# Designed miniproteins, single chains, continued (5): the designs that were tried, part 63

Each design is a single chain, and the fold is of that chain. pLDDT is the mean over its residues in the fold that is shown.

## One batch from the design tools (miniprotein)

Design m18165
Fold by ESMFold2-Fast:
Structure m18165 (fold): chain A 65 residues (1-65)
Amino acid sequence: STQESSALLQIVAISVDSGDVSVKEIKGDTIYIEVKKKSPEVEKAIEEMKELAKRAGFKLVVEYV
């Protein structure tokens, strides 16, 4: 759907802009993101991604490495 595609594109854009967050896998209705380094900027990016995912009907799972 347009809303799902828009949300995914925005989440990917946020991850690219952050540099410390990447989209690892999309499995069914769940988006898995990998975080290389924790920072206040990364936490804000994650919260924005969570809101976008929730509005589009996706679950967001955060993995810290």
Scores: mean pLDDT 82

Design m18166
Fold by ESMFold2-Fast:
Structure m18166 (fold): chain A 67 residues (1-67)
Amino acid sequence: YLDEIEKALEEMRKAVAAKDREGFLKAYQRLLDSARKLLKTSTDPEELKKVQEYLREADALRAAYIA
């Protein structure tokens, strides 16, 4: 799941550069779905910390793109 979250975040960045709103929203949703699955199944504090960091980056990209 962490790997899927990282890939989705990269796709969000690419979508912002391409001005692809649909691609951005799709990648964001995929990131959220993967994060929810990881949070539900993982008890590794380091994985949870990385997920929180990626969620913060995704939120910042969303705020900058759709503000």
Scores: mean pLDDT 79

Design m18167
Fold by ESMFold2-Fast:
Structure m18167 (fold): chain A 74 residues (1-74)
Amino acid sequence: MLSPEMQAILDEAKAELAKLPISEEHKQALIDTLEAEARRLEADTSLSEAEKVAQLRALARLYIDLARHEAALA
């Protein structure tokens, strides 16, 4: 189960993606990717909780930036 801090990062990313003028299918694909990455990080026993949070925040920023770039192309 995701930590409250990791869940908050996902909720913030979902809210930012919802604002972008890209297809609902593309939004859902990016959300599914971030949720899969969050689950992968949560399952990684070699990472501390702080490292999991930092890595998820960096991934969310990268995927939001990618979505903004795709929105500019649409």
Scores: mean pLDDT 82

Design m18168
Fold by ESMFold2-Fast:
Order: C-alpha cells, then structure tokens, then sequence
Structure m18168 (fold): chain A 69 residues (1-69)
C-alpha cells in the first residue's frame, strides 16, 4: 500500500508540474482530476487495495495524456 501511495503522489506531482505551463482552465481541470485520483487512493487505502490499484492506473493514464499535451 505505502509504495503504491508514494508512486501515486510522485505521478500526481509530475502532472501538476507539467500542467503549470498550460492555461488556467486546463490547469484547474488537471488539478481536479489529480484530486479525484488522490481521494480514490485514500479511500482504497482505508478499506481495501482495489481502489488504490485503480487510482494508480488512472494516475499513469493521466500522466501519459499530460505528457502528450
């Protein structure tokens, strides 16, 4: 769990940094998506591992999108 949570946090930081050069509306959209991923991961860590795995997959997908933008 801790290793996956750390990986999600590192990916989230990369998404936030890469979105800093984008327009404010696009930045707000990425920050909201990151917040949703973090909430999913925190919920999963409290109850079970499934939501943590879903959050990690979503984070990796979003990072790929922001890198292509």
Amino acid sequence: IDAKMKEIDEIAKQIEKKSETMDPDTQASYRQQVANIRALAEGGAKRSDEAVDWALRSAKSLLDVVEKS
Scores: mean pLDDT 77

Design m18169
Fold by ESMFold2-Fast:
Structure m18169 (fold): chain A 84 residues (1-84)
Amino acid sequence: SEGEELVRRVEPAARLVYENGGEEAKERLRRLAEERARATLGASYAELVQRVAENGEEDAAGLAALVAIHREALREIERRAAEL
């Protein structure tokens, strides 16, 4: 999916977490991304992903928001893993 591709492209660490994470980890990442997109831009995560997919680098604001959302979601996954 587009969200998964962006996570893999932005940070090598994100790819490792995604590839070695279980379904619960993937679902948590998706949920955090959706909540953040809504809180930050007032848009659904799917709408933001589609917008960036269609416009690429031409949508600098959308791309920056997606990168920030994915980084924050990854940090929360890493924080949770450290508690185990």
Scores: mean pLDDT 66

Design m18170
Fold by ESMFold2-Fast:
Structure m18170 (fold): chain A 75 residues (1-75)
Amino acid sequence: MTVTVKAIEMEVELPDGRISHVYLVKGEDGNWVIVGSDDESSKEYVEETKEVMQTESASKLKFLNVREAEVDVTT
């Protein structure tokens, strides 16, 4: 079933110079869920980003753009 939800879209520069777009949705329980990525190799960086958003530090990822978006999520 597909549901449209409010998400955070992040444009992230990976250490090898690639640009990736990832989407995170915050549930009512406060946990972040990955709902999309344009590159499977970016998934590990998205998980690291979740930890950074909770702990206040990572210089490994360069955030080029962060914005609110609406994304269709398949459940």
Scores: mean pLDDT 59

Design m18171
Fold by ESMFold2-Fast:
Structure m18171 (fold): chain A 90 residues (1-90)
Amino acid sequence: MYKKLMEELEKLVEQFKAEKDVDKQRKLLTQMLKLADQALAASPSDEEKKEIALKVAEMFESLGDSSKDDIISALAYMASGVFRIIAKNL
């Protein structure tokens, strides 16, 4: 159920923003990418996929804003861009 996957994503966003260790932030980012892909895949309609893709894009953008590491920030912004492109093509 994609709703539970989105709730888990929101928890990981909060953990990422509270995390002071850059290596742990990198591991959280990787876990969030996998979970976001699963949430998108679990959505039954293109309309729901579009809504989830946009919400996921906003989450990754907020991670980019929160990261103190330039590479992690760049990767988060790139992930945000990818999900916005997915939403545009649905």
Scores: mean pLDDT 82

Design m18172
Fold by ESMFold2-Fast:
Structure m18172 (fold): chain A 55 residues (1-55)
Amino acid sequence: MEKRKEFIAEMDKLIDAGDGKGLAEVARKHGLEAFKPQIDGGRAGAERIAAELAR
């Protein structure tokens, strides 16, 4: 539960910094399933991650 909050906070920091490679690495390590709350709650970050992974 807390590890999920930490993961979300880390993603927000990477989005704020504009680090697309960092976002792709986190997605690879934790899997796309970890992004389900992000996709439901905020489209901006989810769209960027989806675009990176689709390439």
Scores: mean pLDDT 60

Design m18173
Fold by ESMFold2-Fast:
Structure m18173 (fold): chain A 80 residues (1-80)
Amino acid sequence: SLADSLLREAQAMGVRSGFGRTFSLSSALILVGQALREQGRDEDAERLFELAGKTLNGEIPSSEAVREAERISGIKLPLP
């Protein structure tokens, strides 16, 4: 499904630890949010999109952002 494809892409992005780590994490969070929207979980998706923005702006440490994303989505995110 589209949701499965987006989740697989988000997991792949989360494993990338090279240049653009903060951008990669924010992008992964956006993909998780999009997958939740495809599943009809619009409110959870909006929370993930807000979290992605806060992560990109440095308002939340990456470790805290990952924990919060896992709490909201129920999906275990890969940490490098």
Scores: mean pLDDT 71

Design m18174
Fold by ESMFold2-Fast:
Structure m18174 (fold): chain A 87 residues (1-87)
Amino acid sequence: SILEELRQLAEELLADLPEEVLEAVLKIFEDAYRRVVEEGAPIPDVMQWMAEELARLIERHKLSPEQRARVGRAAEEAVRLLARHVA
């Protein structure tokens, strides 16, 4: 399922980050999945929401520039997976 692919993506790219960071990113990805697949939200709106949530996460957990880049890459791949599902 796409939800399982999102979880695997986060674990692959972010497994060495603190557990609370990985769990927070997974929650954002699961919420993004619900917004796109269950609520029919437009991809651009979900991208904006994800960017805002991830910015808060980065500030809350004081992520390094390297960790921020990895979270950003995971988010880009998550959006790609969601877009392919609804296209």
Scores: mean pLDDT 85

Design m18175
Fold by ESMFold2-Fast:
Structure m18175 (fold): chain A 83 residues (1-83)
Amino acid sequence: SIEEILAKIEKLLRQYENSTDPEEKQRLASEALSRIAEYARMLGASDVEIDELVTKVANMILNQEPVEKIMAFIRKEFEKLIK
């Protein structure tokens, strides 16, 4: 379900926020972005849509935006794909 996938992504982003290790942060961010791309593809997103979504989320992570804001954005984009 979308709720299970969103919970998994949120867990990774929370672990990213709480980590002080640059290598661990990079691994966690990469895993979160991979899960986002995979789920968007499962929802029927085009390669262009997946690239745009992943790029925007990556920028939000790098800009240290609150996890709540990142998760709200991801949910909105996934809901658009389901329509």
Scores: mean pLDDT 88

Design m18176
Fold by ESMFold2-Fast:
Structure m18176 (fold): chain A 66 residues (1-66)
Amino acid sequence: SDELLEEFRKELEKLLEDYKAGKISGEQLLGEVGELVRRVWPQLSPEAQQELRKLLSDFLDQILSL
């Protein structure tokens, strides 16, 4: 669970870097994030799901600050 959250965080950071570098579009970025959430979410405990929501909130804040 915790390891899944670490991998999720790293994948979000990679997607953000690719977006900032112009390697992927904003539409592709949102699609990839959505697919990651859909795959990981059902595998998480309620506590880990709460942590994933915080990671997504932080990620969204970074995107909106661009």
Scores: mean pLDDT 83

Design m18177
Fold by ESMFold2-Fast:
Structure m18177 (fold): chain A 78 residues (1-78)
Amino acid sequence: MDWQLSPLQQRGYEAALRGDAEAFRRTLEEAPSPSEQVGVLAAAELALGKNPSFGFMDDEQFRERVDEVLKEMEKRKK
């Protein structure tokens, strides 16, 4: 993954590093397009040490990946 992140992707990355599930959800809601939402998700996955995927996904697959990121953030939360 290239480290040249958009402002929203950077916010998602930092929220994941902090375990801030609310900030991560807010960043996804502010994303103006499906591509940017995938970018935010991928940045959060990278922050959590996961291999991000940019392949085609439906809404259910996207929600499942978001849920996995949220579970990992909760596990790492102080």
Scores: mean pLDDT 74

Design m18178
Fold by ESMFold2-Fast:
Structure m18178 (fold): chain A 86 residues (1-86)
Amino acid sequence: SREEEVERARKLIEEAAKLYKEKPEEVEKVAEKSPLAKEALDTFLKVLKNYDKADDEQVLEGGRGAAQLISGYGGEKAKELLEKLE
């Protein structure tokens, strides 16, 4: 179960990273909507900075941040990403 959770978190981080590269201003605008969304972006970016060296705990934390950002972004693209990773 932990291995499955870590794999899911990696997929979430990678999909959020694609979204951030494509529309960084829109993702940053999501972070402005609430303190929780801001913390999610900060956590996601911190983990992404050292992603190749991240341990399982860091990956899980980054994955939670990524999921919150994708959910907060909303729209059809966010729905497709979350559905794909379910």
Scores: mean pLDDT 77

Design m18179
Fold by ESMFold2-Fast:
Structure m18179 (fold): chain A 73 residues (1-73)
Amino acid sequence: STQQQLQQVQAQIDQARQSNDFDLVLESFDNANALEQQVFNDPSATQQQRQQAILALSEATMLYMKQFVERKA
């Protein structure tokens, strides 16, 4: 279900943040982006699910950007 996919993506983002692993960060970003597009193209998706997808993508984007800065060091 969409709700399970949202929970899985959030868990991936949380794991990527804790591990500080760039490959996991990149994977979580790709998955969050794909899910956001899927949810917005799903006419049965709730407003809450769309908001969750946007927030997950926002978190993944911030984490991805932070890794680019830190990898320079």
Scores: mean pLDDT 82

Design m18180
Fold by ESMFold2-Fast:
Structure m18180 (fold): chain A 88 residues (1-88)
Amino acid sequence: GTAATVEQARELFEKNREKLIEEMRKLGLSDEAIETLLRLGELLIEGAPVEEILRVLRETLELLGESEDEAEVREALERLVELVRQAR
């Protein structure tokens, strides 16, 4: 088995963090929305309780709810979740 699944997830997240931030900025996301999405990624990597993940997700959706490009922003969120899942 791999030495540390959480550590591998963190390394993959860090390597792709700049690319994710750049993609989210290209979609017109605010710095607050980007930070909230990154926080969601960290919670998914750490295996946080479902309640904490849902709380951060609700905060993210509130920030994104005023965006005209909601579908593109949702795709960025899905890419982040997929990256974290692949690392586990």
Scores: mean pLDDT 64

Design m18181
Fold by ESMFold2-Fast:
Structure m18181 (fold): chain A 68 residues (1-68)
Amino acid sequence: TWTPEQKAAQLANAQTIAQQVADYTGDQQLKQQLDSLVQQMQNAKTDEEFAAAMQGFTQLVGQAYQQS
């Protein structure tokens, strides 16, 4: 189970990673997709919603590094 502090830390890390990926790839569409997933994490009402958004974020970041 996520604590509010753990969720805040994961959200902050996701925001940092999204910016790093955008800076290295220059892909504005990818940045928009990552930002959308960060917003889904921020707006999650359940641990399940938070985990799903975080998983989607992690998968998209992994795909970006394989295509760069």
Scores: mean pLDDT 81

Design m18182
Fold by ESMFold2-Fast:
Order: structure tokens, then sequence, then C-alpha cells
Structure m18182 (fold): chain A 68 residues (1-68)
């Protein structure tokens, strides 16, 4: 399970990459609550629709974070 520090860092980096703060917060909550991969993927897909580059960046970070 990711630490609180890792989740806060993920939120900050996702927002800096152009993910809307609301979607970044939803991603953090989904990861923290250990939601199914389909739920996490759906939020990432929404982020990609708003900002494709930011959404792709958030996807890579989320995958790295979930491997721990």
Amino acid sequence: MPSEEELLRFYAEAVAAGVPSELAAQLVEAIYNQEPEEVIDAIIEEAKKVNPEGGEFAERLARELLEK
C-alpha cells in the first residue's frame, strides 16, 4: 500500500502535469481504497480526455505506485 507521502507526491505531480485537481484527488482516493483496476483506468481515461499528456503521465505514475 502506498504511503500518505507517496500519495501526496502523486497528487502534486499529476496536477503539475495538467490533470484537473478533482480527477487527481479521485485517483488518489481510488488507489488508497484499493479500488479495482477498471475504476482506476476509468479515472485515468477521463484525465486523458481533458489532457492526454497529463493523463498518460498520471497513468505511468499510478502503475509505478501500485507495483509497491
Scores: mean pLDDT 80

Design m18183
Fold by ESMFold2-Fast:
Structure m18183 (fold): chain A 62 residues (1-62)
Amino acid sequence: MEKAKEVAKEIEKKLGIPEELVLAILEEISKFSEKGKENAAEQIEKETGIPKERVLEAIESM
């Protein structure tokens, strides 16, 4: 959960999406297939500049 909160805060700062909403989105992504998680993490990296590996760690921590 801590890694997910850290990443969610950074996404909020970069995109203006509330931290709670980002956490809900990450939790939904955590239910995806491995390919789905990787695709979602790549999209987040593209939009926020947060490394894909960090986003994946946050998703996996949920």
Scores: mean pLDDT 82

Design m18184
Fold by ESMFold2-Fast:
Structure m18184 (fold): chain A 90 residues (1-90)
Amino acid sequence: SLPVLQPLTQEEIDEIRARLAPSLAAAKEELKGKEVVVPEEVREKVEREMALARETLKAQHDPEVYEKLLELMDEVAEMNLKKLGAANAE
């Protein structure tokens, strides 16, 4: 099943965060000193998609659980935007 179809526990979220932490740290180091240019239209689109995802997560999870998911989602989305922006700056 798709992850969005099943609510996650706090423990599962903590495991996902722990597994992603090295990759996020490596990506931050790789982007260090690089120029990042994110088109306004792309950022606006991502912000709209994230707003919809936040509403979906809030409906599927308890407040304490969805807050952890929002933090993780925001970190991943921002890293993806920075990677895209670095590629566009080339």
Scores: mean pLDDT 74

Design m18185
Fold by ESMFold2-Fast:
Structure m18185 (fold): chain A 76 residues (1-76)
Amino acid sequence: SNVSLTELDLSHSDLTEIPKGFFADLTNLEVLDLSYNKIKKIDEGAFDSLKNLKQFTWQNDLERENYQKLAKQLSA
């Protein structure tokens, strides 16, 4: 379990999807970089565990629906 992790750089990782529960154990995460991946799909609730997130970097080509899901989850 990576519950003590506060920063995660997943940039340039060829990620295509963020499934539900992908970040489930990362409850202390404050900084997340998902830039320069190929992410086309984000499952609902994928970011629900990230209650302490302060900084998020996103530079992916994402469908409007998935971008709206991302914005909704990060603003809660």
Scores: mean pLDDT 73

Design m18186
Fold by ESMFold2-Fast:
Structure m18186 (fold): chain A 97 residues (1-97)
Amino acid sequence: SMKELIEKLRAFFEKAADAKTAEELREIGEEEGMPQWLIDRLVNIFELTASREEIRELVETFSKLVEEVHGEIPKEEKEKKIEEVVEDTMKLIKEKK
């Protein structure tokens, strides 16, 4: 169920917000049953090593999950929002690195 997946993601992000190390973030992700690719992408963001392409892949994946629950978003609006989130995330990584 998509609702169950979203509840799991929420629980994971709430716990992950208090993580102080990459190892702790990985342990939380594994405990909450998150896919390995998602854990790896989030660890790369935490370590400030994520590429623009990895961030885009993550944002596009969450956009698809949102569309499945809340209905289809027009392509132009979706692509604009994805690009905004990717750019904002890349700025934060550059500022903290």
Scores: mean pLDDT 78

Design m18187
Fold by ESMFold2-Fast:
Structure m18187 (fold): chain A 80 residues (1-80)
Amino acid sequence: MSPLERLAQAILAGDIAAVAEILAAHPELRPHVREAVELVESGSIESATHPHAAFLALQLQRLPEEKRQALIAAIRRLLA
């Protein structure tokens, strides 16, 4: 399974610890996750500059609101 697929599954599970571990191991995914968060918060997923960002944004949108907000807050801290 690719790092992107593993990250998508961690996002769908709402698993903050797994997301953190994958981003630490695969820093090349950090820009795509950052864009995905911005796309979800702006509601403009069609504005994605990269297919990985669009894919991850769609996974974030599948979460219940409370889990999505918790994961987005955690991602923002990881990307700071």
Scores: mean pLDDT 85

Design m18188
Fold by ESMFold2-Fast:
Structure m18188 (fold): chain A 85 residues (1-85)
Amino acid sequence: SQREIREELESRAREAIAAVTSAYRKVGDDDLGARASQEIRDAAREAGERILLYIRQGRLDEAEQVRAEFDARLEALVAEARARL
């Protein structure tokens, strides 16, 4: 359902936000933590809109690709933050 997709993306985003915020706080860069958190929130909103649009069009492969790209982006943002530890 649309709600389940939104809840899944929000859950992944929340986990990534916690990770980047914690990492940037440890290095004393709260501004980078806030910017990374906002980028993750924006990415989750955009991915959710695109996934639901593709599902409505019956384009399930494209919907799965958007989800994979979103997951990869979250991993990259978390890895970037942790590289500063």
Scores: mean pLDDT 87

Design m18189
Fold by ESMFold2-Fast:
Structure m18189 (fold): chain A 100 residues (1-100)
Amino acid sequence: MLEEVEAVIEEAVAELRARIGEPVAAAFRTLAEAALRTALGEKLSAEERAALRAEIERYAPAVEAALADPEARALLEEVVRRVEEALEPIAQKTLEEREK
């Protein structure tokens, strides 16, 4: 399951890089990895959250420019959905473990 989610993230990053470009791919990877860690029950430290915000803000102008294209936005929405669907079973298992 974890390996499957990592594969989905890597495939999504590769597709975004090929079709939209590196800044969108890099920003997506950063957010997807943070989402995976959260789904596994990890709490990001204040320092880790600040670093994530700084990294995303660094890419923001290039991402905004790329997402002016409706096709680029549609692709990003699709890969986000794929990652969220892959994370759902992991998040559910983490929740069940906490109920015990």
Scores: mean pLDDT 78

Design m18190
Fold by ESMFold2-Fast:
Structure m18190 (fold): chain A 82 residues (1-82)
Amino acid sequence: SEKEELIKELQLKALEEWFEYLGVPQEEVDRFRQALENKDVETLREFYALLEERLRNSPVPREEIEKWAKEKEKEIKEILEK
C-alpha cells in the first residue's frame, strides 16, 4: 500500500542517517540500498542487526539513540493514523 511504501522510505532515510553518523563505508550503504531495491528482506534484516550491534558498541550516548527512536516512532504513527 502507499502507506507501507512511505513507511519504508522513512525507515531507509533513518538508517542512512545513522549509517553516516556511525561512519559506515559508502560501499556498505550501497549494498543496503541494493537489498532494498531487490526486496531482499534477509539482507535487510542482517543490516538492521549490524546497525543495532554498532549502536550498542558505539560511543553514541544512549539518550541520542532514544531520541532517534522516539522521533521515528512518532513519524510512523502519524502516517498510520492518516
Scores: mean pLDDT 67

Design m18191
Fold by ESMFold2-Fast:
Structure m18191 (fold): chain A 113 residues (1-113)
Amino acid sequence: TKERLLELLDRAIELLRRVIELAESRDPSRVPEILRLLEEAIRLLDEAIRLATDPEVKSILEEARRLVEAARRILERYREEHAVPFDVAFEQVIGAAHGAILLLEEAKKLLES
């Protein structure tokens, strides 16, 4: 339903805002919590994509999911390999989360039209 879809998007936005808050702390001890929040946001977006019937909304949600998955992969690579400095990883996560939030807010506007 439209109401269920909006609920999923609101929950995903809340999780992504929490990701930004934690990442802005620049505290590497927060990485496991950030990863759990990103994984939960991906789960919510997967459900939202399955429920979306409007092709434009579905496309926007798929793009938002791609950004969240990219953020998850960047932090996972930092955790496993230290392939990038932690501050660079956090900046990329913050940017991806902001981008995903903007896309999800646009999807909400289309659903509320």
Scores: mean pLDDT 88

Design m18192
Fold by ESMFold2-Fast:
Structure m18192 (fold): chain A 66 residues (1-66)
Amino acid sequence: SIDEALAVLSKYVSPEELAKIKEALAAGDGETLDRLLTRILIRNNAPPEVIEAARVLGREARRRQE
């Protein structure tokens, strides 16, 4: 779920970064969301749980753009 994906990401990011992710997701701003998630993945050596969370959130952002 989206809430589970955000909870996973909260372990890897600051509250400020998490707020930016939530804002991009709410706006359906897939480009900003992808940029933020890619940075997190690189910084943390792509943990499997973060890869899965990024997929969930990316899919939701695309849904909101449709």
Scores: mean pLDDT 83

Design m18193
Fold by ESMFold2-Fast:
Structure m18193 (fold): chain A 78 residues (1-78)
Amino acid sequence: MSPEELTELIRELIIAVEQGDEETVKELAEQLGISVEQAKELAKRLKPEIEKLSEENGYVTPEEIKELFERIREELEK
């Protein structure tokens, strides 16, 4: 998965979780290779981190999204 593809999936996941769209969350979790529970927690943790980077730098790169995703995913496995 490219960083650009991952960024779009993460954006859709955050929106789906906030809207309570359980079917979209399930589909995106499958595409990301994680559980629905992990996807919901990932969205909850990623949103403030992305907002912080956007505020500090004026933008967030797909590469930064990928690094945040991998870090939070590893934290959720512990």
Scores: mean pLDDT 81

Design m18194
Fold by ESMFold2-Fast:
Structure m18194 (fold): chain A 76 residues (1-76)
Amino acid sequence: MADLDAAVELLRRFGSSPEAIALVENSTPESQRAARRLLEEAERDPDPSRAASLYTAALLIAIGSNIDKEIEKRKK
């Protein structure tokens, strides 16, 4: 939960869309922790190419988590 708030704030600072923020909000706590770590590293990285790769990795983790969660919801 604390990781979610930190990840969302970092995404807002990066200018992320509401859709991207919603992906992280709807992901698992594990994915939220991983996304936060990658976003914090992206914010600290002076290399824009590496920062973009870390940011992309954080979003991909959130997307994968949301897909898994949505599949589980459909099985209910």
Scores: mean pLDDT 76

Design m18195
Fold by ESMFold2-Fast:
Structure m18195 (fold): chain A 63 residues (1-63)
Amino acid sequence: KEEIERLRKELSEAIAKNDVQGLKELVDRARKMAEEAIKQGNRELADEYLGLEAEAVSAIKKL
């Protein structure tokens, strides 16, 4: 829970700063956390991380 909230905050800050490198790092982190959540059987948490990954990718594409 703490990790997902931290990533959401970092996503908002990276978008506001047009930080492409920060957004790419968030994509990698969100993807790894989603894979870990899947391994733990936590589909809801995995879906939240995959949503963050998609938002970060979309933000990069618009920059």
Scores: mean pLDDT 81

Design m18196
Fold by ESMFold2-Fast:
Structure m18196 (fold): chain A 55 residues (1-55)
Amino acid sequence: SEHRDLFLNALRNGPPPVSEEGKELRAKSREPTEKALEENPDNPELASKLAVERT
């Protein structure tokens, strides 16, 4: 079962801090800000948003 497989992986490496969906959502939300910042490096608002999202 899926839960059993996740449990075995957690037993070896500890429980995952974030689900795969969570990782995908973070990456997706960060992509447009990173792209915009690359195009406008002097924009402090975009830089601040990227820094917060990176935490």
Scores: mean pLDDT 61

Design m18197
Fold by ESMFold2-Fast:
Structure m18197 (fold): chain A 89 residues (1-89)
Amino acid sequence: NPEERIEELKREAEERAVELAREKYRRGEGLVAPNASPKEKAAYVAIVRIVDEELGLVIHAVAFIVLDEDGRAVTQTVVWVEPLKQYLR
């Protein structure tokens, strides 16, 4: 079932991105400074891309670890899918 495989790949990509971001956070390495906007927080960012040639899709996952106002680490994720042809071009 292609839909079940897509959901499995999305879960795998998200889990890998979160693990990579948490590793960066634990090591205190790769902190991305905010851009010129004062509303954007410095974050530990990890990006994972999984290519599935049989489905012709690319699954993207981005994990952000941001420190909140109390200094607590907050994990945020974004996961999306796009056609492989669109990605390669």
Scores: mean pLDDT 75

Design m18198
Fold by ESMFold2-Fast:
Structure m18198 (fold): chain A 99 residues (1-99)
Amino acid sequence: SMESLIKSLEPSVERVERALERGEPVEPVDLAMAAMYLLLKLEKEGAPEELKELARRALLEAMRALLLLATRDDPESRAEAEELRERALRLLLEVRERL
């Protein structure tokens, strides 16, 4: 069910919160799972399309970072993945601020 899926993503949301509290980088996989959690919650609550679009963008950018890190081992790809990770985090935080 949608509720079971949302609940399964909560540990990733908790890892994002802990990283932010500690001033540590948030891992792309946890960003992707947290963005998915937020998107599903926004969908369930009938939130404005603008907020859902920001959450989708955060998810896509985090997934792109994850794919680069999984498929490439060059410094240029690692730098691009870091830029995508930082963008995903900014988008995720923007959605949270508007809730």
Scores: mean pLDDT 88

Design m18199
Fold by ESMFold2-Fast:
Structure m18199 (fold): chain A 78 residues (1-78)
Amino acid sequence: SELDELLKKVYEGDQEAFEKLLKYAKKLLEEGDFIGFLLLGALAVIGKKIGAKKELIEEAEELTEKYREEMEEKAKKV
């Protein structure tokens, strides 16, 4: 699939593929898909390994942290 191809390219150090996967993960997270959260966490780690732009790595980390905080807040209200 296109996603599998993008992930392989990211592991090869392709910066454009990293940016595309980051956008996809953000979209999934905005739609409430837990897979978006998992992908963002993975991309933060992979991004550091492949030397991705610091701004993009920080965005992935920030969105992952924000989602965790939102889940904790919602859990306290039930």
Scores: mean pLDDT 80

Design m18200
Fold by ESMFold2-Fast:
Parts: C-alpha cells; structure tokens; sequence
Structure m18200 (fold): chain A 76 residues (1-76)
C-alpha cells in the first residue's frame, strides 16, 4: 500500500540523514565519498539500520559512540 511505501521512504530518509551526520565525524582529509562510506560503516558497527525510521535520532542520541567509532575507522 501507499502507507507501507511512505513508511519505508521515511526509514530510508532517516538512514540517509544518519549517514550524513555520522560522516561529519570522519577526518576532513578524506574525500566526500570516503566520508560518506565511513559514516555508513559507523552505523553498521553500531547496529543502526539504514532502513530504521529512527536511525537519525539514534545517531544524535549516541553521538559519543559515533565519534569513537569514526576515530577508530580513521586509523585504517
């Protein structure tokens, strides 16, 4: 139904916003694409699904964990 499609779209938008937010904690020396990939990997390690309509809220609530994971990934 259209409601199911809208709910899935809301999850996807929240997931994209979460990736962008997490990417801001990646080093500025990385390219934009590398920072986005890093943000996605941060979410994956924290168990935050890109299809979760609360993904963005979870990233904001767990900012210190996001920062710590981003710093660890930057060492690779």
Amino acid sequence: SMEEVMRESEGTLSGLRAVFEASEYMPESLSFSERLRGGQEVLDRLGISLDDPNAYKKVLERREEVKAVAEELAKR
Scores: mean pLDDT 78

